# Designs tried in a protein design run: designed miniproteins, single chains, continued (4). Part 76

Each design is a single chain, and the fold is of that chain. pLDDT is the mean over its residues in the fold that is shown.

## One batch from the design tools (miniprotein)

Design m14644
Fold by ESMFold2-Fast:
Structure m14644 (fold): chain A 63 residues (1-63)
Amino acid sequence: MEATKVHQYAVEAILFAIRTAREKGDLEAGEARAGEVSRAIGNPEKARQLADELRDWARALAA
């Protein structure tokens, strides 16, 4: 997977999760999870996996 596209996907996942966490009152957990994705950005495979997990977490929180 191309690193540039993984970077964009990770950023979008972070923004979605932070917005959702803020709306649901769980910003601390959202920031912690987003931080994991940000730290993994140099590893596209891991960054994609963590971004997918972050989006799934945010969708569950939004439900």
Scores: mean pLDDT 80

Design m14645
Fold by ESMFold2-Fast:
Structure m14645 (fold): chain A 60 residues (1-60)
Amino acid sequence: SSQEAAVRQAEAEREQLGKDYGARINDIVSNGDSAAAHAEVQKAAQDLTAQRQRIAELRA
């Protein structure tokens, strides 16, 4: 169904978003910028939480 397809796409987007943020945070940490790393972790938490809520709504 279109709902099942939307859920699968949103889950794939969430996984990719997590990987992209993880790579970026690792790069920042490797450069020793703790303030930038903290900001990026906060952005990741917000975006991943929003995506998780979107998936939950699609599954409801």
Scores: mean pLDDT 85

Design m14646
Fold by ESMFold2-Fast:
Structure m14646 (fold): chain A 68 residues (1-68)
Amino acid sequence: SMDKLAQKYTDEVLALDKKSKKEAGEATAKAIEDMGKYSGKARRKFMTLVNEKVSTEIVAEAERIILE
C-alpha cells in the first residue's frame, strides 16, 4: 500500500540520518521523486511523514538536490 511504502522510505531515511546527513538527504529526494511519479497525493503523504519525523536539515538538503 502507499502508506506502507511511505513509511518504508521514512524508516530508511531515519536509519541513514544516524550515519550521514548527505545520504539521508539524497534518499529523501529520491523517495519524493518516486512517490511523485505515482501521484501528488502519494508525494504529499510522504512529505507529511518526513516533516513530522525527519530533521529540517535533511529536508533542506533534499530540496536542494531536487531543485538543482
Scores: mean pLDDT 76

Design m14647
Fold by ESMFold2-Fast:
Structure m14647 (fold): chain A 75 residues (1-75)
Amino acid sequence: SMAEVRAHIAEARRAAAEGDVEGMLRHLERAQELDPDWEEIEKLAAWLLASVGAVDRLPALVARLRAVQAGGSAE
């Protein structure tokens, strides 16, 4: 559900505002699990990390999101 994806994005934004980068990453991973084909997730992740000054963490986050997407392809 896009509503559930948006709820996790809202929680990721809250975690970012609180300086909780790990909480932000966990909510982004959950959003990717709910919609593995969502094309904008990496762009949104980059924007959120930039908003908290943590763009250096983007490669690790992208790796985690892609691992979730790859796992979802199991039959």
Scores: mean pLDDT 72

Design m14648
Fold by ESMFold2-Fast:
Structure m14648 (fold): chain A 77 residues (1-77)
Amino acid sequence: MKEILEKFREAARKVPDPRAQELLLALVDSIEKAIKENKYDEVIKLAQRAREVAERAGNPELVEAAKQLIDYAKKKK
């Protein structure tokens, strides 16, 4: 889990659009907080939003990481 979050942050920092980068970093921080609070339905919702932003930014690594976060949360639910 921590490895997926770290990979997401590293990939987000490589996004050239500063607004998309800020949004992706804010989303991953919110996802990490939701995981710590065992709010897995919120994790799914936030990770789906992160996936949409990643798809619009054209970053396949972020899309894959967001999918892995959704799968993780579904397994914990």
Scores: mean pLDDT 83

Design m14649
Fold by ESMFold2-Fast:
Structure m14649 (fold): chain A 73 residues (1-73)
Amino acid sequence: MPEEIEEALVTIAETSDLPEDETLRLVLRVAHYISRGDYDAALAELDRIIAASTNPETIAAARRLKELIEALK
């Protein structure tokens, strides 16, 4: 996985204001979809994180990761 994508996922996991189990599940799903080339599914999971999070740092990391994924399509 590209280092920039890995760093964005780590930032989401570390800054997330969602429950730890929910955060881990969402981050793992995003990583799984990216590894399979299912970019639309990865973007949908990131939209869920953005909609559910109240932490600006988590939202910024998720938005940055969306831009990186869009560039892969």
Scores: mean pLDDT 83

Design m14650
Fold by ESMFold2-Fast:
Structure m14650 (fold): chain A 90 residues (1-90)
Amino acid sequence: LELLKKVLEANGIKANKKELEELKKLLEEASKLDPRFDPNNPLDILAVIDTLRAKSAKELIEKIRKHIKAGKPVPLDIMAPVREAVDKVL
């Protein structure tokens, strides 16, 4: 939970305890669909946030849940530089 909270906060996403617990469960379920996805790796969490373009914890939960329901792995196939989220560089 601590790592997930820190990654979300670094990306401007505020999450309460309930949202953090829900996200942790969803990420663990997603890792079962794609063994290459590590829910404890901050870079993998970052890739999910960036790929799904989530603006809030609720939106992130919704999008991950949608992928799990469809039996699809969380999108982690993009080799995009996920750590390019600087101060709104134009």
Scores: mean pLDDT 66

Design m14651
Fold by ESMFold2-Fast:
Structure m14651 (fold): chain A 82 residues (1-82)
Amino acid sequence: MDKAVTKEEAEQAIRDAEEGLKRLEEISKNYPELQPAVEKARELLDKAREALKNGDYAEAVIYATMALIVVGIALSEYENLK
């Protein structure tokens, strides 16, 4: 399980999380209630990038996935604010 994560997979997970975060940041400009989720997703994405730089691709994917989950929860909260 721990052995199969590649650099390319980690880079892709980070890109997916970055795209999700950009969308959330745009929405949060009109919904300041989402700002804590933006900040948390940025923190997790920074940890993912640090893990990638250290060659820990599994950790990079985990943090990028956590950032994407935070984005998903925040987007669900946005639907409740409408």
Scores: mean pLDDT 84

Design m14652
Fold by ESMFold2-Fast:
Structure m14652 (fold): chain A 68 residues (1-68)
Amino acid sequence: MSFEEILEEVRERLEEIVASESDLEKIQAKMREVVLETIEKYKLSEEEKEALERVALEIYLQWAEQQA
């Protein structure tokens, strides 16, 4: 699986989490779990970890902006 395919899969999972959960703490916990699981499963490099964290942050911030 390419890193781009991994990012797309993670993006879909994170978007599903923010769409299905209403509790901020639950959203944060589930998003963190997905990120950590992905890093461990695919043994991501430091650059890939940084890219993954950035994608997670962008999804979270977009969701938070819509809640304001």
Scores: mean pLDDT 80

Design m14653
Fold by ESMFold2-Fast:
Structure m14653 (fold): chain A 65 residues (1-65)
Amino acid sequence: MLPPELERAMGREGRRLLEELGDRDRAHMAINRAASRAVEAHDKEGTEAGIEALERTVREELERA
């Protein structure tokens, strides 16, 4: 199971993506990409690195939109 802090961050960022993008499919794809990067960073460098990777990827998705 993922750390509670990372799961909470994923939930928050997923809601933000849905609100900002206004497209369920695009938001779903974006959070899946962000979550994948966050899990990889968590596995290599721990929970804080996972949250940083999540937030960075979400910012990139929003800037691209």
Scores: mean pLDDT 82

Design m14654
Fold by ESMFold2-Fast:
Structure m14654 (fold): chain A 100 residues (1-100)
Amino acid sequence: SLEEELLQLLEELKELLEERKKTADPETAKILDEMIELVEKLTEAIKNKDYETAKEYARRLEELALRLITLEDPADPLVQRIAELLGRAFKLLEELIEKE
């Protein structure tokens, strides 16, 4: 299902964000911590079928992702994977909301 695929992507995204945080400077680590918390909250909202709340968490996550890319090396494979999973998660969330 779209929901199951999205939840699996969010779980992988959280793992990658936690991995990136291990070597991050304090400024980048703070953004990653906030993104991890938003991924957890987004996951909970999706499980509860609270799509309005899910949209708000996704919006905040996207804002933090835009800040993160200004601090990161765009050639870093881990950064590229995080960006790709974020884009896919936002697309799947939109598709899931449209289906409801």
Scores: mean pLDDT 86

Design m14655
Fold by ESMFold2-Fast:
Structure m14655 (fold): chain A 91 residues (1-91)
Amino acid sequence: MIDAEAAAEVVRRAVLRALEGDAEAAAREARDGLLRVGAPRDVAEATGQAVLLAAEGRGELAARLVLRTARDAGHPELGEAVARAILEAAA
């Protein structure tokens, strides 16, 4: 089973780092971190893109992207945890 809480923690740290100015590195770390917890590639790639969107002030769009991609991949619980982490860190 994919550890949604571990994924959420990776994403929270990545969004905070992106807001500090390391957006490209943070997006890569989020993508690689999601792959390490066993997330599907599409979800990991969408999460990396979402970190970039959150850094641009588009947190709601970032959350919707992850929620939709994770649901379509059959992992809605993962999507909900990651989306929540994005919205909380980007607030």
Scores: mean pLDDT 86

Design m14656
Fold by ESMFold2-Fast:
Structure m14656 (fold): chain A 94 residues (1-94)
Amino acid sequence: MVTVKLDDIFGAGPQTLTVEAESNGEKISALQVVVEQGGERRTAPVIVSGEEKVKAEVTVDITGDQEITARLRALSAESGEFLPVAEATAKVTL
């Protein structure tokens, strides 16, 4: 199972968010991160890993106090497609 962590955000403007993903005893072969706030979406480049722990950095422009959601997609061995595996939310304080 993949777990994901995202820290709460303080302040407006462009910020680099660190998204940490950890798989308990399983290797993460490839990972895609999608960050959403209030209907706006940013997709990070695919990270090829092979490790149980992966950090991804995504730069987003914080425009409001709406909650940020980071969605993680992992490469499926069965379909060869990126499927949603984990989600984390962070509060925004301006």
Scores: mean pLDDT 73

Design m14657
Fold by ESMFold2-Fast:
Structure m14657 (fold): chain A 100 residues (1-100)
Amino acid sequence: KSVNELVLEIRELRVEAARLLFTNPAEARRLLGELLRLAKEFLEKTREYLSEETIEKFERALKELEELLANPDASAEEIMEALDKVNEALGEMIEEVEAS
């Protein structure tokens, strides 16, 4: 899968998961699991173009989201906040890759 295809799919999964998080949390969590898999693939394909600081920020955001998804007691609000952090870090990664 290309880097551009990964970015598109991650963005699509984020929008759909956010929409479902308060109405169908089980399906939202499944989509977020797929998003995490694609996000990790994106990081591995782009790592050489990224600063250590950008990588660390993205890895922290992914870890926070992953830990919340593993916790059945995590609220939709907590998951949404972690997802927003992932989206912010992903945006920074895309800008840095494009600047390379």
Scores: mean pLDDT 86

Design m14658
Fold by ESMFold2-Fast:
Structure m14658 (fold): chain A 80 residues (1-80)
Amino acid sequence: SPALEEVNALLAEMQRRLAEIVEESRKRGWSEKELLERVAEVALPTLEEMIRIAEEAGDEELAAALRETKEQVEAAVAAA
């Protein structure tokens, strides 16, 4: 579906940026908490945009899966 293609493009860009953050954390010696906070700064807005795209397309299964992923990211940051 067009919505799935758009979501996959955003996912690929997010994964690229997260990989850069992980490499930067290794170079800078960030704590796990600092790393998770930096990851969330990129992941949460991207997941919100993906959810919006899925909802506007009426892809409720995709929207639900993305909301679960967002909740997991939020829980990980809260636990750190």
Scores: mean pLDDT 85

Design m14659
Fold by ESMFold2-Fast:
Structure m14659 (fold): chain A 85 residues (1-85)
Amino acid sequence: MEVTVLVNGEKVATGVYAGEAVIHGKKAKVYEAEATIPAGAEITVQAGDTTWSGRNPESEPLRVRIVAYVFEDGSVGGESQALAP
């Protein structure tokens, strides 16, 4: 599976396979990416048929970590976390 990170519609990162995890008793393959989101810019993350987006509400660049979970049934979950400088 490809995990793609876009900033203002331009591809800036691709998810890297990080291993397997058990989430609420279900096995998942974990993909991770990091991106820097400029002030006021939109971030979009696409993993298979799942897409989610957000915007950096701050007046300065924000570094984020994106995590996508691909479960054995093919369903996808994900999250993004702000990282300290």
Scores: mean pLDDT 75

Design m14660
Fold by ESMFold2-Fast:
Structure m14660 (fold): chain A 111 residues (1-111)
Amino acid sequence: SSSQQQMKEAIREAIRLISERYSAEEIRERLLRRVREVLEEALKAGEISEEEAEELLRGFEELLERVVRALEEDGAEAAVELLFEESKGERRGEASTIASLLLELAEELKK
């Protein structure tokens, strides 16, 4: 519980910092670009097929649309709660990846 709370706090702070610099649409575009780069690297490494990459990209696009909508309509806490709910289900991999990319983007802004 303590470790999960610390991760939630880190992601919430990351979303707060990112939202000060970028609009919801810009956040979606930047995260989706990074997702495409991650999938292209996995495809080149032979870890996934072209068909699997297309399915994963659609899953990421759908989850990002929901996360960005929650952020725009209900704020950072709603986006964090949505990601953590999804991390317990069938979209666990996608939710975990988006959380990691949010932390990565926030670190780039701390220069």
Scores: mean pLDDT 83

Design m14661
Fold by ESMFold2-Fast:
Structure m14661 (fold): chain A 59 residues (1-59)
Amino acid sequence: SAALEEGLRYGRLGVGALARGNSAEAARYFQKAAEGFRAAGDEKGAQGSLRGAQTAARA
């Protein structure tokens, strides 16, 4: 679905932002990824992305 593809895309962008040391950008991307996964009914994907956002925000 488009929502699942959006979740995967933002998740990849979040990982890329972390690799560049931009934790604030990563947190925003993981938050958007969680919205996409939740809209797609992928609760595990949403929870993983929210955990990623929380970890990045505390960096």
Scores: mean pLDDT 86

Design m14662
Fold by ESMFold2-Fast:
Structure m14662 (fold): chain A 69 residues (1-69)
Amino acid sequence: GPVEEEIRRGLRSVAAVYPEVAEELEALQGLPLEEIPAALRRLADTLSGGKRVALLALEREVEELLAQA
C-alpha cells in the first residue's frame, strides 16, 4: 500500500546517498514493516556521521508512517 511504498522509497533514497550501506538496507526490504524501525536503529548504532543521522531520521519517519496507517 502507499505507506509501504513510501517506506521502501525512503530506504532506497538513503541507499542512493550512502551506497556503502545499500546491501544492509536492501536486506531490510525483506522485513515486516513493523520491524524496520528497530532494524534501522541497530544499523545506525554501528555507524557514524551523516549516514547515522540519515538512518535515525528514516527510523522516525517510518514510525510516523506506521502510526498513520
Scores: mean pLDDT 85

Design m14663
Fold by ESMFold2-Fast:
Order: C-alpha cells, then structure tokens, then sequence
Structure m14663 (fold): chain A 108 residues (1-108)
C-alpha cells in the first residue's frame, strides 16, 4: 500500500511539472502573437498615413493647377510638395519594416 501511494505522488508531481511547462509555453506563445499583431498594426497605420498624405498632395496639386493665377498658388504647391516628401519618407519606412520582418522570418 505505501509503494502505491509513493508512485501516485511521483505521477502527480510529474503531471504538475507538465502542466506548468504547458502554461509557460502558452504564455510565451501569447507574447509572440501580441508582438506580431503590434508589428502588423504599425505597418497598417504607416500604409494608411502614406495613402492619406499622397491623396491630399494630389488634391492640392489639382487645386493649384485650376487656380494658377491665385495668390495661394505658391502655398498650395509648397504644401503639396511637403506632403509628397512626407509620403515618400513613410513609404521608405514601410519598406524597411517589411524587409526587416522578412529577414526575421527567414532567420527563424
């Protein structure tokens, strides 16, 4: 009877260790999923900002072309150029983040 009790205690201890190992694995897996979702959200935000700035730059250029004799022409062209430059910077940052992510996946 005592040998059976000792064997049951050893089995219970091993089961507790297995359960702890599984919980640690799931906790680590959750952190990795959260990290990947955060990186995706950052990429999505950069792409949206890029599209918005590019669209506004195009709108301002079209407005400037319709009003070439307007005193606002130079300011519209300047602002459209600034937004175009900002969009280009966002596009380069987006490319760099995508390439870095591809390299990390290839290294794993």
Amino acid sequence: MEEIRKKLEEINKKLEEIVKSLQDYFDKHRDEIVKRMKEKNEIDKLFEDYQKKLAESVRLRKEAEKNKDSPEYDELVKRATELSNEADKLFQELKDKIEKRKAEVAAA
Scores: mean pLDDT 74

Design m14664
Fold by ESMFold2-Fast:
Structure m14664 (fold): chain A 80 residues (1-80)
Amino acid sequence: SGQEAARYFRERSELLLSQLPADVAEAVRPLVDRTVAALEAGDGVAASRAGSELIETLIRLGADPNIVLQLSLALEDALS
């Protein structure tokens, strides 16, 4: 369900963001919230867009590639 997908992605993203510098984590928090809200609403298109912006922003901010990969996989799992 959308609620379970949203909860999974929120929990996974919070764990992964805790491993990043605080300024990077804070900068992407609105994109995490948008992705979670879209998943909760069952809007896969909106969730994919917000999630893609999240990944792109993390790459631009120089986030750890391993954290970016894990977050991308969590997004794919949530959208399945």
Scores: mean pLDDT 88

Design m14665
Fold by ESMFold2-Fast:
Structure m14665 (fold): chain A 100 residues (1-100)
Amino acid sequence: SLDDVLAEVKTTAATQIIFLSALAAAEKNPELKALLEEAISLYEQILAETDPARIIDLLERLISVYQEAAALEKNPKRKDLLEGIVIGNQRLKARLQEAA
């Protein structure tokens, strides 16, 4: 249902904010740090948003930010993690589009 997908998106956003805050605090590359902070801001916007169409737009922006972060990441394991998050957000976006 739409409500179930929205609840999953909100839970994912809250969890990712905690995780990304720790990563951003430890990040030494200022360009990558800025992208992680932008991702946090987009997830905070998702938590405040009630319109599924606006959440879909925010997820699309998140996908773009994570793709840029993955391109800048030099560590192969962290790069794979960021690419995995791109795929996860693409799947959430598709499920939300189908449910809305």
Scores: mean pLDDT 88

Design m14666
Fold by ESMFold2-Fast:
Structure m14666 (fold): chain A 79 residues (1-79)
Amino acid sequence: LDEELEELIERARELAEEAERRGDLEMAKSFRNFVKALELMRERGVTEEQLRLAREALEALEKGDFETAERLMVRAILS
């Protein structure tokens, strides 16, 4: 769980940096907010369900589906 969560955080940070380099400030902000949410989950202890929801949220975010990503992230945090 911890290793998988750290891998997800690292991937999201990389995506934020890539978006920022391209000048896609909206996408960069979304990935940075996602990283903050994952860091909050790490502090509280992550469950398998929360990790699953976080992975689905990152997938949605990578596809530009901000609404689905936000909804899944809220569910993960509240789980």
Scores: mean pLDDT 81

Design m14667
Fold by ESMFold2-Fast:
Structure m14667 (fold): chain A 97 residues (1-97)
Amino acid sequence: SALFDLAKAALESGHYEKAAKHYASYLKENKNSRSLDFYEAAYELAMLVNYEKLGAKLYLTLLLQGVPVSKRLKLQRKIKPSDKLKKYKPLLDELFA
């Protein structure tokens, strides 16, 4: 997905607001087709909005599926969540509640 690739590129470049926007759009479009990319996108967005409990649950899910997220987890701990990013938390609640 172009949105998933754009979100990853934005995240790797430190453009966290753009990354969150693209991950949120990807999750909305793919909510009925949940692949490993869907769970990776949800994990990255959860970390960007400081949704620690969901982030931990998604991390374990990805780890059990053999997806290497250790480097991302280390990077995400350096992100200071802004109130602008918290607007995406309701989407994560809708998808995983």
Scores: mean pLDDT 78

Design m14668
Fold by ESMFold2-Fast:
Structure m14668 (fold): chain A 81 residues (1-81)
Amino acid sequence: TLEVTVEASFTATGSGAGTREDLVKALAMEARGRAAEKLGVPLSQVELVEITSAEIEPAGEVIEPGQEVTAKVTGLFRVVE
């Protein structure tokens, strides 16, 4: 198993505003891609076991346009042969 953390920082625009949950899902997908790169295997051979942590600022479920957003998500991954 491999634990991978990804971090994103951006200014929310009309097209970048959304829910906290959607951002966690997007970063978990990025973490899976980075796990594949680190393990030297195709993305199809990497499975997400679980999301071990998710930290997002600002606090709250909705991200407003114009806010500076920072997010840090850690996932645990496994290689499937």
Scores: mean pLDDT 75

Design m14669
Fold by ESMFold2-Fast:
Structure m14669 (fold): chain A 94 residues (1-94)
Amino acid sequence: SKAAEVARAGVRGMLASGEENVGTGALYTLADILKENGHEELGDAIIKLVDERFGDAPTISTKEAVEIVIEAAERAGDEEAAEAVREAAKEYGV
């Protein structure tokens, strides 16, 4: 699906630097791209999870970012997107 492709690409982008942390802005950017592509439930779930768990934190761990996207996909009922993110994370050892 397009949601799975976008989520996979977003997570790969977050993990490609090899850094232990990622800016929370990257998750908001992914959410906006998903909403622009008609995946509003998934995008909204990402935003809600980031806001509720991390508030105004400028960075979170790459593991936490991956877990947010997987949980958002599960909450939105998009198991294909959840699995795509798990596969991307595993490629980078997260």
Scores: mean pLDDT 86

Design m14670
Fold by ESMFold2-Fast:
Structure m14670 (fold): chain A 90 residues (1-90)
Amino acid sequence: MEKRKEVALLVGETASKMIEAAKEHGDQQTIHKVRDILTDFMVLMEEEPDNPEGAAKRFIEKMKELANSITDPKLKEQVEKIIRELEEKL
């Protein structure tokens, strides 16, 4: 239970930081994609409650794919840094 709560908090904070960064750069497409990836993470956490590590790994994978699709180099660098900070905390 504790590990599941910690993973959910870290992922939620990461998604919030990415949405804020995308808002600052006017990238509405990235905001929508982050929200979709977060929703998929939440669904997976409910379907596999004993596998929070697997859900977090999939979230990181999807966020890395999203970062590679970002055309603004400053937003891309900021997003990649946010993803790295999440990986270091997990």
Scores: mean pLDDT 86

Design m14671
Fold by ESMFold2-Fast:
Structure m14671 (fold): chain A 82 residues (1-82)
Amino acid sequence: EALEYLKLYEEAVIAEMEGNLEKAKELWEKLEEFPEEVKKEAHKLLSKYTDKFYEELKKNKDKLKSLEDAIKFYKEFFEEIL
């Protein structure tokens, strides 16, 4: 459940970054339908991996020059969490 929430959360953020507001809205509406307990568990998992995200971001800071690079970095990070 929490992992499914995180996968959908990743897709929603990427849709926003790509400017696909219609898809982003649909995904955020689906995310709101999840039980509050699942949302809390998912955000606790995100918080646990914050340090790893920071370390990976720092290593790739000079390579994040475009929106496409940022989207790719975000996808790769979530792939490691999931």
Scores: mean pLDDT 74

Design m14672
Fold by ESMFold2-Fast:
Structure m14672 (fold): chain A 62 residues (1-62)
Amino acid sequence: SSKLQALTDFLSTVPRIDPAAAEDVAKSLLSDGADPEVKVRTLQAAGILSEEERQQLLEILS
């Protein structure tokens, strides 16, 4: 899907995310088994995402 591609492309630009793992992270964010907002918040709290990167991810997810 275009949303999976957009998430993968964005996540591959995040310095603390391994580009080889970007698609798996994107698939995790789109899975029905978890709240995407909680996952994105957890990544920001862990210092993996900046506030700006969190906002960009949430825009792609909406």
Scores: mean pLDDT 80

Design m14673
Fold by ESMFold2-Fast:
Structure m14673 (fold): chain A 68 residues (1-68)
Amino acid sequence: SLEEKRKALEEAARKALASLKAVGASEDQIAAFEAYVEELLADDSLSTEEALERLERHALQLYLQALF
């Protein structure tokens, strides 16, 4: 359901945002990540599993960028 998808993405995003902020990710990086999460929620062609995989991949890319 959309509710289950939203809750799963919100929990994953919360954990990812905590990690990104801990490594000093920029305000622009944080805003871009939050916008991407909303795009994943709006894309009804994506399952919860597919949306979570994309969220985790994007978060990892930003995390690595923030470290360097």
Scores: mean pLDDT 85

Design m14674
Fold by ESMFold2-Fast:
Structure m14674 (fold): chain A 65 residues (1-65)
Amino acid sequence: GKRLVVVYVGDRKLAEEKAAELAKLLGVEELTLIPADNIAEAKELARQIRKERPEDIVVLLGIPK
């Protein structure tokens, strides 16, 4: 089944809300949220996840504060 991985920077609660809505729209079976300290780290984490699990949908969310 499809898994959605959301790598986010900023507010965790808002990231969870946005990720849940996106998972519902995409009809994914699993949702994983991964916090990152900044956008550069988020991009690196997303790149590594896409390399290791190309079947997963990986999304970056930048949440302002």
Scores: mean pLDDT 80

Design m14675
Fold by ESMFold2-Fast:
Structure m14675 (fold): chain A 73 residues (1-73)
Amino acid sequence: TDPPPLVTTVNVDPDWPEEQQRAEVERLRAEAEARGLTVRVIEEQPPDATTAAVERLMAEAPGRGVLIRVPRP
């Protein structure tokens, strides 16, 4: 039985200062990688880029993918 293609999407709070957003991204990446998860970070959010990133994570790390989306000013 194929494992479910789970990709966790995390949106960083757009109201946070950029410095705090970067610190949170680094913290989330370190925690996810320590758990054997594959992390992808997106700073721009066109719909096609999000879909491509999800498909990539599902192919490379089924059940272990984490997508972090960071708002850009």
Scores: mean pLDDT 70

Design m14676
Fold by ESMFold2-Fast:
Structure m14676 (fold): chain A 75 residues (1-75)
Amino acid sequence: SEKIEEYIAFLEEHAASHGETLSEEQRQAIREALKTPEGQEVAEAYKEVYERAKKAKSDEEIEAIVKEEAERIKA
């Protein structure tokens, strides 16, 4: 779906911003995960965390945001 491809593009851009690239195998794994309800929930949470992180003032603030959302997902 368009939503899945948009999310993969988002992840590719995010990885590139940190000097990393997504392999084709990783892209396929992400597509498969996003077909599940659990994968969609994780994807939405990650995108939300990334938007918050873009507005963060420090690396410590970014780490705090990531930890908070990871705990929320695992609860």
Scores: mean pLDDT 68

Design m14677
Fold by ESMFold2-Fast:
Structure m14677 (fold): chain A 93 residues (1-93)
Amino acid sequence: MEKLEELRKKLREEVRKTGNIDYAKALSVVDFLIAREKGIDEKVFRDILRRLGFNDEQIEEFLNMSLEEQVEFLADIYGVSEKLREEILEALK
């Protein structure tokens, strides 16, 4: 958790300094992960995924993914660069 919160702070600062959309996309993934770790109810997660355009089968598949697979999936949807995907995955260790 601490590594994710440090990464979130770093990404917020980079967005502020550069305006680069890639950092904003990575920040969206990190915000989701921190919200999950803070114990957001599964019902709320399902509602968020439906708003992102997931159907019920895709939601069930996503919720059955490992944490690392969930990161890769969200990074793909948001179009996060490989470099920032690797930084997010390292912050999970």
Scores: mean pLDDT 77

Design m14678
Fold by ESMFold2-Fast:
Structure m14678 (fold): chain A 96 residues (1-96)
Amino acid sequence: SIEELKQELVKAIEEGDVVEAAKLLVQIVDQTTKASLEESASALGMSVETYSRYEKRWKEGKSLPPKKLLEIWLTALELPEEQRQKLLSLVEEYES
């Protein structure tokens, strides 16, 4: 369920597992109505087809979503500011 996925996401963030957190976030977004595939693709200036290819890689943990997209998703999911800031910090450290 979405609620179970959100609980797993928070746990991954608390444990500092950025790859697992990103994978869970992509899965939650894919299953919710708050952030559409078309809106996410448009925010990155890409087609839905291109976005779908990148989304597959993110779901498989092969790469992290861009920080701008993570910010949009975390806001759309209404996660507490503390959790949002923690995940964005982990992503910054990972991409360094």
Scores: mean pLDDT 76

